# Ledger of designs, part 6: designed miniproteins, single chains, continued (5)

Each design is a single chain, and the fold is of that chain. pLDDT is the mean over its residues in the fold that is shown.

## One batch from the design tools (miniprotein)

Design m16174
Fold by ESMFold2-Fast:
Structure m16174 (fold): chain A 64 residues (1-64)
Amino acid sequence: SAAARRDEFEQRKKELMREEILSMFPDATEEEVEKVIDLMEKEGDLTPSQIAEILKKLRKEKEG
């Protein structure tokens, strides 16, 4: 169906984003990667430096 095809496309897009993030930051947790993907979808393309700052923020929130 058209709905299933759209869902597969969205899942594949997120999978590619996850792979890119993990290639740059292989120590990132699944939760951290998902948070970065959500921000990329809301704010557009993020630089590696911006992703690193987001990961630092997430890690500090988890420790606090």
Scores: mean pLDDT 75

Design m16175
Fold by ESMFold2-Fast:
Structure m16175 (fold): chain A 74 residues (1-74)
Amino acid sequence: SEVEERTRKAGEEAKKYAVIALSDKPASEIAEKVQEINKLTEKAIEEGEEGAKEVEKLAEEMKKAAEAKLAERA
């Protein structure tokens, strides 16, 4: 259950940062990315610890993309 909670939290963080990273894109592209992250997160929950690591890595990558996007606008 702790692993599932970690995976869900990482999925939410990945979606949050993906929205920021894609903030200049059409709403349809943002929605598609959010849907992809949702599907990956549900799949990862079934995979346990390995799935949690995968979604946590995605969240970190999305965070870096969001930070780069914010720097681009500064």
Scores: mean pLDDT 84

Design m16176
Fold by ESMFold2-Fast:
Structure m16176 (fold): chain A 100 residues (1-100)
Amino acid sequence: MREEKLKEILDIIDNVIIPNVKKLIDGQPVDLKELAEAAQRLKDLAKELGYEKLAEAASKLADAAKTGDKEAIVKAFLELLFVFNELLLNDPLVRKLWKE
């Protein structure tokens, strides 16, 4: 269960959040509803696993995506990446699942 929820967190970040924010930065059309829903799901999973900082960052991204404000979305995304990088450095299981 814990490992499965971690894999889901990693999948959401890698396959939904990062690609959608990259499209937004590149000026391409992006599904802001998909981004908001992905960030909301990430928040819920992070809360269940006790990753409070990740849950807070995901919550900010979900709120920003709902407003459609590009600057707010990019700021929230950078905060999320910072927190996620801290997780990669401090949790060997997160690191293993991210690369393998």
Scores: mean pLDDT 84

Design m16177
Fold by ESMFold2-Fast:
Structure m16177 (fold): chain A 65 residues (1-65)
Amino acid sequence: SLPSPAEIKAILYIAMGNFALKQGDYEGAIKDYEKALKIARDGQASPELIALIEENLKVAKEKLK
């Protein structure tokens, strides 16, 4: 089965956030993950995808402490 258009868009923002995180751009990663989370929630994405985004967002936020 194919992911929904909303899930594809969320996955793209996850990839952008992951790239920012790898470069040490924690603020950029947070923004991209927050956008991914909004799209995933609005698009009723799988609980597994939402949980993945929430965990990545938590990691990025912890880097700013």
Scores: mean pLDDT 86

Design m16178
Fold by ESMFold2-Fast:
Structure m16178 (fold): chain A 88 residues (1-88)
Amino acid sequence: VPEEIEDVATVLAVVAALSGLSQREIAERAGVSQSYVSNLFALKLKSISLETVERLLEAMGVEVDEEKREAAERVLNGGPFDVSEFIE
């Protein structure tokens, strides 16, 4: 798994744990399959789009503003990861 995808998957897993939502609930809210969410958290996906990251964050109750979008894009491009940019 590319480093940038692993970092994004880690952010999403931490946010999911803090949200108290199951992978099934996250998938239903984000409009993706439960298998997709399961494969993402199991690091089986080789790619994820910024749009899918935004949908997953919104599904978990995170408001995706310009700063969070820029942070997600930075992590997707192999930049530094800071979970505090996604959770307050």
Scores: mean pLDDT 69

Design m16179
Fold by ESMFold2-Fast:
Formats: structure tokens, C-alpha cells, sequence
Structure m16179 (fold): chain A 96 residues (1-96)
């Protein structure tokens, strides 16, 4: 479910707080804003993209692959958004 995906994303962000507290806080605020607006899909996509971005900045390949796995699971939910986010993360990863 999207609720379980958002929960998994929140758990991944907790692991990032020590290395990038500002980035982790920004992603959490983005998720919370989407949830307050009733936009569970937006919360899940924004959260997964945010985790992937922070993973690349922190050079955490395992977390980067986890973020991509979450986005692939969301392909049936919104393929256009999922593909755009996957492409963005792949291009960002190649430039590091």
C-alpha cells in the first residue's frame, strides 16, 4: 500500500539524520505537507525521490538502490511520475 511505502520512506530518512539532518528534515516536511493535504501518492513519490537524492549526496549506494526499488514499485500507481523520478536519480548518480 502507499501507506506502507510512506512508512518505509520515513524509516529510511531516520537513518539519514546523522549524516544530513537538514536534508532529512526538508524531505520529512515535504512528506508531512503532502499528507496534511490528503495527497498520499505525492507523499510517497516526493519521499522516495528525496531519499534517493540524499543517498546520492551521502554516497550511500545501498540506500540509493532502495529508493529506486520503491520508485519501481510505484510504476503501477503513476508510471509517468515514477519513470521521471527514476531518470532524474540515474542522471544525478552518473554525475557524482
Amino acid sequence: SLEEIVKEIRELIEKLKDKNPEGAELVMRTIDAALKAGNLETAAFSGALGVGYLAIENKDKELYEKAKEILRKMLPVNPKVAEAHLKFLDELYKKQ
Scores: mean pLDDT 87

Design m16180
Fold by ESMFold2-Fast:
Structure m16180 (fold): chain A 87 residues (1-87)
Amino acid sequence: MEEKIREFYEEHAEEWKKEIKEILVETANSENPIEDLAKKLQERFGLDKAVAEELAKEAARLLNEGKSLEEVAEELTRRIAEVVAGR
């Protein structure tokens, strides 16, 4: 399981990190950053609404803790790869 997730992550990590970072920047300036982030994650990665909302809240928590956009994008990429590979 972990090996499959790692392989999937390695195949997609560079592209997804860049795209997630762009989404984070875009949604951070919206009226509803968490809701807009969840919606974009759901649309881009085909995530269930509940999963997308959970990831959006986690991203907001990490940013509030002083994590960089790069670190948050890396964490989200890892979690999304785990969800998608687990399908």
Scores: mean pLDDT 78

Design m16181
Fold by ESMFold2-Fast:
Structure m16181 (fold): chain A 113 residues (1-113)
Amino acid sequence: SMAEENLKLLEELDRLYQRLAEAYHRKDYLGMAELLREMAKLTPDKELRERLLALAEEFERIAREGAPQEEVDEVVKRAEAVLREAAIKLLKNIGPEWEKEVEESLAYLESLK
């Protein structure tokens, strides 16, 4: 079932997002890059996948060369925006039988800032 597959992808993306937030707290920029590459593999949308891979490369650069905290925070905000777009696209493709669960998930994502 495409709906079941999309739910599993969404659950895995949420788990990776939680790990990404923890890596950010630890300033583990290489770990953040690795997690973004894993999220890209799970993202069926080509444009979103390419944006996640570009963000991973930026975190790899930050880990290697360093960057001001303001630059790091900006890359994190862009990563959060891409992941939110990916989650919304997955939820919209689940179908009308999941309407309540989709609405609850979208409300949760909106609550994350």
Scores: mean pLDDT 78

Design m16182
Fold by ESMFold2-Fast:
Structure m16182 (fold): chain A 82 residues (1-82)
Amino acid sequence: SRKEELLKAGIAQLEETLAELYARLSPEDRAYVERKIAEYEADPEANSGLKLVQEALAEGASDEVIFALVLAHALLQYKKEL
């Protein structure tokens, strides 16, 4: 279907962009993003995308880390629709 093809294209584009971001992050920043996303996956209702961004900002995360969190969260939303 058109929805499935658009979702697959969106997933591929997000995965590529996120991989490029991760290549630019320090190992510590990458681990931080992965941990925050794991927390979201464990409880999506308690850990909304907005809450992830707000917590990262409060913890002094860089713009690159925040952008990676936004992309990783979006990727999970797209994958759930597939």
Scores: mean pLDDT 82

Design m16183
Fold by ESMFold2-Fast:
Structure m16183 (fold): chain A 82 residues (1-82)
Amino acid sequence: KRPLTYEELEERLRELLRKQGFSDEEIEKIIELINETSLRASDEDFREELRKRGFSDEEIEKALSIRPEIRKLLDELAASLA
C-alpha cells in the first residue's frame, strides 16, 4: 500500500469532520488541536482541549466519535514510516 502523506491525512480528516457536520472553521480548529495534542491522549484531555477552544458538548462528542477512525489513519501513516 502507498504510504499516506501528512497532506493526505489532513484531507481525510477534513472529509470525516465534514461528514459529521462540522463547518470549515470548526474543522481547522480540530486539525490545529490534533497537531498540538497527541491523539493517544485520553478522551478526557481531548474533551478539555476542545472545550477550551469553544466547542459545545455536542461538537465534542461528534469529534470523539471519530477518534477511532483518526487513530486508524495515524496508524497507517506510522506503519508507512516504520
Scores: mean pLDDT 71

Design m16184
Fold by ESMFold2-Fast:
Structure m16184 (fold): chain A 119 residues (1-119)
Amino acid sequence: SLDEAEDAGRRLGEGAVRAGNPLIVVEPTSDSPEDREKTLAMARGIGRGAAEALRRLGKDSVYIAATSDELYEAIKAGAEEVPGVRVEEVTQEEANKLSKGGTVDPDAKVLKITLAPPP
């Protein structure tokens, strides 16, 4: 179900932040319409889970690379549901500095989640 896909994404995002992964890469696994809806729900979960874990664990930042605009918007929407975080788009050059010898897909958009400054 879509709810199960979003929950799975939330666990993946949280797990990646807990593991200390500086960059999470999200890409579609299928081009079917049903799998697309589940992929977008999972992407929303990943953004939310990563943001919640970053806030809870007091991490400085986490980066998420999305290989399509729809995935990027889903991740961003999920992350922005979490109070106390700031979400911004960053350059692929900044994201590539987090990869030891790798490069981010040139068509990917990269989102950075940080703690919002206290009011």
Scores: mean pLDDT 77

Design m16185
Fold by ESMFold2-Fast:
Structure m16185 (fold): chain A 81 residues (1-81)
Amino acid sequence: SSLREEAIKKVEEAIREVEKLDDPAVPNILKYLREALRALEEEDFRTAREYLQFALYGLKQIPGAEKAVEYVEEALRLLEQ
C-alpha cells in the first residue's frame, strides 16, 4: 500500500527529528516510534496507531519537538484511511 509506505517515511522522519532532541523522554519515544515502524512493516495498523499515539503524547511535552509532532500526526492521518 502506498499509504503504508508514506506512513513509514513519516515515522522515519519523526525518528530523525527526535534524535536531535535533548530530553530524558527521548529514548522511550524512539522505542515507541521503532515499534510503530515494525507494526507498519507487518501491516498491523492498529498496533502502529497505538505506538504513534504514545510517541505523540510524549513529544507534545517537549519544547522544540514541533517538527517531530507534525510527522507523527501526518503518519496517523495516513493510517485513518
Scores: mean pLDDT 90

Design m16186
Fold by ESMFold2-Fast:
Structure m16186 (fold): chain A 65 residues (1-65)
Amino acid sequence: MIDEASLTTVALHLYIKLGVKVRIVSEDGKITVEIDVTDPEKTQKALDLLKEEMEKLGFSGIKIV
């Protein structure tokens, strides 16, 4: 399982690198990600970075809202 501190670190990393506000919640081994972006290119970069960070934590299943 991914701990809350790891998820907070991923969200902070996205904010620092891309200026994207991200809320990440883990419930019953499922991760929900809410991304607040208006630029489609920034959205794609945020998704790519999120995938890389989640793969480092051994997790690939996410739900984007």
Scores: mean pLDDT 68

Design m16187
Fold by ESMFold2-Fast:
Structure m16187 (fold): chain A 105 residues (1-105)
Amino acid sequence: SELDELLAWYEERVDEILEKARKGDPKAVEEFKKMLEELIERVEKLDLSKLGKENVLYRVGLAHLAAIGELHVLKQQSKDEEVKKMLDEMIELENEAFKRIKELL
């Protein structure tokens, strides 16, 4: 489904950006922010009459929890204070994006 394709794209992009963050790439935060804006725009364009609002919220919520979990694990594994700060900013961006998606639906 369109939702399956969207979530697969999101999961792949999260993994790519987290690998950049792990390496201390300062562009990771801005790429993460841009990816989350694209996620919100693509969620807004989903046909909720076919997919169901509750189903979309549930599946996006699971993807959100997975991303938050990966960010926290990476933060705990990092010994670099600059990388930890970057990951804290990404956690805040992820939480704000999910809040916006809940308000949109």
Scores: mean pLDDT 90

Design m16188
Fold by ESMFold2-Fast:
Structure m16188 (fold): chain A 82 residues (1-82)
Amino acid sequence: MTLSDLSGEDLAELVSYMRDELGLDDETVEKLMRFLSVVDLSSLSEEELAEKLIEASEGKISREDARRLARKVHELIERQKA
């Protein structure tokens, strides 16, 4: 499962979460969305995804915020199954 398997509403929620809750700038959000669109999200744990998000952001996201984002992504994936 990749980011492109999510609904438009779920993608909008994820973008809003990054901007409004995590306070990320538009450039960082764009980089993270590009990364998430090419990785198999279902093959990564929340902790593994958080580490990859830190790498993809070039360190612009904190470890704590990366964990929050990874949890949000997993929440949206589980919602897609329902």
Scores: mean pLDDT 79

Design m16189
Fold by ESMFold2-Fast:
Structure m16189 (fold): chain A 65 residues (1-65)
Amino acid sequence: SAMEEALEKAKKKVEEVRKGGEVTLRAAAHDLGLSLEEFKAMSVEELAERLVEIHKEEGRDPLLI
């Protein structure tokens, strides 16, 4: 489904971000409305679901993640 495709894309992006340095992590946390500590404490699945929901709330197509 379109939602499953969006979640898989979001998970991949979260995993790529987590391999980055602190600056990349801080930027990603800010984009998700989270502190760096909250971002580090959440699972990849939780962060991916949040990314999809933010895209929906902003009126953007979640498939374009």
Scores: mean pLDDT 76

Design m16190
Fold by ESMFold2-Fast:
Structure m16190 (fold): chain A 60 residues (1-60)
Amino acid sequence: SDLIQQAKLLLAQGKMVGGSYEAQALASKDPEEAQKLREQGRALQQQLEAQAQALLAQAA
């Protein structure tokens, strides 16, 4: 199903985005910057996961 394929891509993108922000946070020497990067990464990942869930619900 096209919707299921799109949902899988969104979930994969969410994991990549979350991982990218976590890597940036780990590379940061500023604890406040690191926290903001982690929060941004989590928010973006959650947004992509929510979009994926909406597509999966539509496919069901």
Scores: mean pLDDT 87

Design m16191
Fold by ESMFold2-Fast:
Structure m16191 (fold): chain A 88 residues (1-88)
Amino acid sequence: MEEIRRLAAEALAEKDAFDRQKTLVTGALRLIGHPEEAERVEKLMDELEENIDDPEKVAKLEKEIEELVEPIREELDAALREILAAAQ
């Protein structure tokens, strides 16, 4: 619970909605034991932020992130719900 509460607090401290999403998703992935996926998602999200004005690049990066997390989506969604619940 302490790690979940810390992650929720860090995410809530992010004023930028994109940075908040990145913190929540990558932190949740690390908490559920997928640090390699977390590192890859972080890099892809950084690339997405750099290419925000390129819709084709953004769409490609979003799809790549979705495909990367799809096998563990249920675990990730459960972790995200738990983190958000701890923030309330």
Scores: mean pLDDT 77

Design m16192
Fold by ESMFold2-Fast:
Structure m16192 (fold): chain A 85 residues (1-85)
Amino acid sequence: SMDDIKKRQIGLARGEALSLRDWLLSQGVPQEEVDRLYDVLVKALEHAIENNLPLEKRDEFYQRLTDLLDNQDLDGLIRLAEELE
């Protein structure tokens, strides 16, 4: 169902955001900055899903997040968080 797809996407994004949190802390990023980035990314995804953004837009956001994590692009992740504020 569509709700099952939404739950899966939220779960995946939250899982990646938790992995990101642990990785950023290991890189010496301050806890306050890591918590801010996590909150912004998770809230933006939840807001997008609740407001019925097209599936393609949610997949695009998830793909951007995954690509930035895979490339360990900290500057890109910070820019993404700022774009969502």
Scores: mean pLDDT 68

Design m16193
Fold by ESMFold2-Fast:
Structure m16193 (fold): chain A 55 residues (1-55)
Amino acid sequence: SDAELSARMSELANEAQKQLQKKQETLTDFEEMKKVSDEISAELFKKWLELAKEQ
C-alpha cells in the first residue's frame, strides 16, 4: 500500500541521515564529508527505486 511504501521510504531516509551524522563526526575534511554525503544519498535513492519496482 502507499502508506506502507511511504513508511518504508521514510525509515530508509532516517537510517541514511543517522549514518551520515556518524560519518561526519569522524571526518574533518569538507571534501570527504561531501563525498560521503553524496554516496549515502545515492545509496538511499537506489533503495527507493528498488522499493518502487516492487509496487
Scores: mean pLDDT 78

Design m16194
Fold by ESMFold2-Fast:
Structure m16194 (fold): chain A 83 residues (1-83)
Amino acid sequence: ASDAQVRAAARGLKAFRDAGDAEVRVEGNTVTLTLSEDEGKAELVLTALDILEEAGVLTYEREGRTITVTFHGDGALVEEVLA
């Protein structure tokens, strides 16, 4: 993904964190999300992740309410936005 796409996607995840829709932890190009127990909030986050994965910006894996996101770009750009 381009640097602009990586920063835009990271800002989207920051917006979910700031809205309380997900808890977010960042380590390099890997982001761990904990989804809300509110099904509507969780569905918004998952829909956004599906769009970003289809766009080739990231991939994600889901285990219950825990989502592991791997960005296809420089981890320093992800940490710049989310740290």
Scores: mean pLDDT 86

Design m16195
Fold by ESMFold2-Fast:
Order: C-alpha cells, then sequence, then structure tokens
Structure m16195 (fold): chain A 73 residues (1-73)
C-alpha cells in the first residue's frame, strides 16, 4: 500500500545518506505514522530517535523523508 512504499523509500534514502540502519528504520517508521495521523506512535518513535541519534543523523533522516515525499507524492 502507499504507506509501505513511503516507509521503504524513506528508509532507503536515509541509508544512502549514511545513517545507520536502526536510525533509518525508526525515522522512516515515525514518518509513516505521521502520515497516518497516529500522533502517539509518532511522538514515541521521535523521542526514541532523539535519545539514540545525533543531531546530524536526525537532520539526514529529515532530508531523507523530504526526498521520499517528492518520490511518492
Amino acid sequence: MKNEKFYEEAKKEALEKGVSEEVAEIGAEAAKYEMEGNHEKFKELSKKLREMASDEEIKKVREAIAKAYEKVE
């Protein structure tokens, strides 16, 4: 479905930017829940991402999500 394609694209873009697989997966999953309007899951995963990832990794994840939106939207 559309949300699964977005998740896979966001994860792929984050990995291409040199983000670790764990950080890429959490970031892509958080973005998927944001698209679905699941604010509680988005907040939970965003908090986990901030606790385990550097500011630079978070920036790369945000850029990867933006590129995934361009490719899927």
Scores: mean pLDDT 80

Design m16196
Fold by ESMFold2-Fast:
Structure m16196 (fold): chain A 77 residues (1-77)
Amino acid sequence: MEEEKRKEEKERRREKLREEILEGVRDLVRAVMLTVAAREDGITSPVVELEQLSPESRRRFEEELERLLKKLEEEEA
């Protein structure tokens, strides 16, 4: 009866992959939103840091990021 053990290993691997995908999605959302805010500030650099944003763009980035994360939480509720 090794079938149960193989099933548990498959489920654990799939759950780990799901968590990695969700973390990747959150990282991607943050990166995209940061890039959009930077472009609105006229920053065209491929490497963008939060500190490079104007106070207005930083506020907008934080508000939009929070809004998107809230939508993700509501979809899971």
Scores: mean pLDDT 68

Design m16197
Fold by ESMFold2-Fast:
Structure m16197 (fold): chain A 87 residues (1-87)
Amino acid sequence: ESIEELLDELREKIGEMVREYNVPDEEENRLLQLLTQLATLIANKAPASEILAVIDELKELIESLDVPEEKKKEIIRILDKLAEAIR
């Protein structure tokens, strides 16, 4: 998969999770902020270390959410694929 395809999949799955499990506005806004930052860093071909730091922040936030573990694992798998593609 391309990095662009993984980003689109990530946005779709996070959007589904937020809608399905009524994620609070504060957490939703932080997720959207980190997704925008991630997309901007990738588009600008930022250093891998900066991109990976945002991926780690997204993982931490997702793991903190009150949503089913299966849904967290699905999204984290996409983040892991992105991290591998960046490395």
Scores: mean pLDDT 86

Design m16198
Fold by ESMFold2-Fast:
Structure m16198 (fold): chain A 66 residues (1-66)
Amino acid sequence: MEEAEEAIERIEKEALERLSRVTSIETAVNVAAEVAKTMRELLEKGESLEKAIEEGRRLVEEALRK
């Protein structure tokens, strides 16, 4: 449980930091929150932590290309 929340917080923080360099803080916060939400939803559905981290990172990469 704690390990999963730590991973989500880390990916959310990475998303916010990277996105805030290329977009508004409002957009960066919203995207980072959606990444964290998607990771939590995957874990709630029984997906592995590794799968949730991979999907979170893919969403960040996709947002950075926009």
Scores: mean pLDDT 80

Design m16199
Fold by ESMFold2-Fast:
Structure m16199 (fold): chain A 64 residues (1-64)
Amino acid sequence: TEEAIEEAVALAKKGEDPTPYVVRLYLEGMSLEELERIREAIDEVYLEQGKAVIDPETGKVIYL
């Protein structure tokens, strides 16, 4: 899981779309819990880059 998080975060940080990588992990049988951890790490990168914001009422991440 840590290696998958590092790869997805590296893709997002260099401006590539990590979605195809995450979809591949899902198809290869990665658990929903591990996929959610990867999503949370990607969301953090997008928030830091200003490509996403947190909804102040719901706390949900919104992509711009």
Scores: mean pLDDT 77

Design m16200
Fold by ESMFold2-Fast:
Structure m16200 (fold): chain A 70 residues (1-70)
Amino acid sequence: MTKEEELEQRIKDYEDAIKRAREIAEKGSPTVRLVAEGEIRDAETGLSKARQELIDYRNKKLEEERKKLE
């Protein structure tokens, strides 16, 4: 697997985790909702970071390809 594919998989894993936590929050007790909301916030933070890492990786790869052509 490429590093890019690994980052895309990580993004998908966070999105799936957020979806599951939201469903638990909708159907759960107030205590379960509070825990699920915390999990959603943590996962959204991780998702944002993983998306940024993917952008940075793609940009660096493009810079390296450009240097090879110089």
Scores: mean pLDDT 81

Design m16201
Fold by ESMFold2-Fast:
Structure m16201 (fold): chain A 95 residues (1-95)
Amino acid sequence: MKREEAERRLALLAGRRWVAEQEVKETLKPGEALPPEVVELGKALVAEGERLTAEFPEVVAEWEALPEEEVLERILAVLEEEDPELAERLRAALE
C-alpha cells in the first residue's frame, strides 16, 4: 500500500539523517567546517523530506507525534530489510 511505501521511505530518510549527524559529531573537531560531501548529503535528505511531506503529509505528521523510542524501532526494522549496513551503523551510533 502507498502508506507502507511512505513509512519505508521515511524510515530510510530518518535513519540516514541520524547516522550522518552522529558520525559528524564523533569525527568533526571543534572549529572544522563541514566537508562538502556532508553538505550535499544534507541537501539531498532535506529535498527527500520535502517530497515525503508533500506526498504523504498525514504519515509524516503521525511520525512526528510518535515517541522517539517508537520511531527508532520502526527505523531499525525497515533498515534491517532494506539497508542492513546502515542498520548496523545506526545501532553503533545509538550505543
Scores: mean pLDDT 77

Design m16202
Fold by ESMFold2-Fast:
Structure m16202 (fold): chain A 74 residues (1-74)
Amino acid sequence: SPLIPAGERTVTIDELLARFAEAAKTMSLEELEAALAALQQLLDESRANGDTTLVALYEGLIAVLEAERARKLA
């Protein structure tokens, strides 16, 4: 069991997605495509495991990367 609480701050999916969007701006197209492939595999595994929280997170991360990929291709 953890000895001390981690500030008891719940990191929301929206907050994680906002931070990830900033990181995605620094990625190349090749890195974005590789990350999309990896996230799709993780999404498929999370769906198989019935982890609805991870499914929502990975769907959000994929949407962020697809938006940044589209922006770079324009």
Scores: mean pLDDT 78

Design m16203
Fold by ESMFold2-Fast:
Structure m16203 (fold): chain A 104 residues (1-104)
Amino acid sequence: SRRKVKLKVLIGLLLASTSADIMVLDGMIEKLKDDPELVKKLEELKKELEELEKELQEIFNNADNMSEEELEKEYEKLRERHVELSNRFVELENEARKLLKEKK
């Protein structure tokens, strides 16, 4: 169905966004190695984003074997999780940027 195709595309977009966030976090962790408390928070967020990336990849790969209702429920769950983690990413990115400006 057209709805199922659209849901698969939307899941693919969430996957791409999640992968990009992980790459940015890896760069921040490497630069902030002298700030163990913030590094711990970044590593915890990265672990949760990697779990989300894995779930998104599994659903994307299995989308053609799922019903439209099952795919929609999984998309809504993963979308809500993505919003939560993206908000936390923005907050930690702002903290990281402030600290990095002090380490010219």
Scores: mean pLDDT 86

Design m16204
Fold by ESMFold2-Fast:
Structure m16204 (fold): chain A 80 residues (1-80)
Amino acid sequence: SLRDQARAVIAELRAAIAAETDPRARLYLEGIVGALEQALADDAPDSVVQQLIDLARQALAANTVDAYEAALQQMVALLA
């Protein structure tokens, strides 16, 4: 299910946080986890959950502080 995909991405984000040494990257990654968890808690539409999953996966693939910050900003805007 889409919710199971979101939980899988949260698990990948948690693993990235555990491996991350940059405190700014850790804060943005924790923000990304928070945005996904909030969307699931609020029963956000499938289209929004899919966009959050895609943004989180793109940020993880890039694995830069700037990519994590940009993803978090876009996620917060989608949930506003």
Scores: mean pLDDT 90

Design m16205
Fold by ESMFold2-Fast:
Structure m16205 (fold): chain A 80 residues (1-80)
Amino acid sequence: VEELIKRAARYRLKADILEKIDPNSAKPYREKFDELLKEVKEKIGEEEAERLINQTYDELKAQYDALVEKKRAEDEAARA
């Protein structure tokens, strides 16, 4: 179940990032997220599935934001 939750959260994050650039590119990731969400809901119930996926999504987004910030710092240092 943990792998499915992490996979669903990753597809949701990818879809959200791509949607800002090109909504058409986000569509396949949203479809995969919906499929995984249904599977997780069937295994652990709707409320638990949404809670755990949201928690994992928030963690992944925080990690992504930290990596973006680190890359900005590295790019700035490379210009100095």
Scores: mean pLDDT 78

Design m16206
Fold by ESMFold2-Fast:
Structure m16206 (fold): chain A 89 residues (1-89)
Amino acid sequence: MELSWAQASEAIRQNFLNALNNEVGRKFLIEKVGEEAVKKLEKNPTPETIGEIARKIAAVEGGSEEEQEAVRALAEGRLEEAERLLARA
């Protein structure tokens, strides 16, 4: 029942892709990171773009720099780096 780091990475990517296909999720993303960033994600739904958006959301919600880097690393599949960053956040 616990999420492994690999499952957390996949869940982040899947949640962002699902948000793009959901009216409420899309509006939430636009509100947090702006329409330009969401349009970029729609055209290039890569782990790198998802990581950039996730980092911006963490920053807007008052996350530390380490938390921002951790969510980016998770979205990009850099599991070892994400675990290290979250342990220090």
Scores: mean pLDDT 78

Design m16207
Fold by ESMFold2-Fast:
Structure m16207 (fold): chain A 84 residues (1-84)
Amino acid sequence: SALEKLQELYELIGKYLPGLSDEERQRLALEMIEEVLKLPDDASLEEVRRVVAETLRRFGVEVSEEALEELARTLKEIKDEFLS
């Protein structure tokens, strides 16, 4: 469900960016969701990964390639749930 995927996203942000406060984590999650939802309905995982990377850059934070892949995959799943 979309709610379960949203919870997974918050947990992944906490896992890979443990220095962020709960408020910062929520703000980052919402901005990533907003940017991904602006993409076309048929957007690829690579396009999702690109906007996630851009959002992280704007927040001044860095994650590993593995973390970026997990975040992008979860956000793609969230986007697909909203299209269902």
Scores: mean pLDDT 84

Design m16208
Fold by ESMFold2-Fast:
Structure m16208 (fold): chain A 78 residues (1-78)
Amino acid sequence: SMMTPEQLRKQQQSLEYAQQAKELAEEAIKNGLTEELRKKIEELLQKAAENTVDEESHRAVQQATRLANKAIKKEKEK
């Protein structure tokens, strides 16, 4: 079944926030995690999670969260 317009809007928002968090987490893995970057990633993940509506958006948030955790782990191992 097709999603409602509201669900499609939330899915798009969730996927966009998750993608932004993923890109910042990948940057942090390459170049280091600053406190400001960490806060921005946490904010984006929170917004992505608030807008999850389906399996695809849940998986996107999960993937972004795993990358964020990888960035945090790499910073702690210095």
Scores: mean pLDDT 86

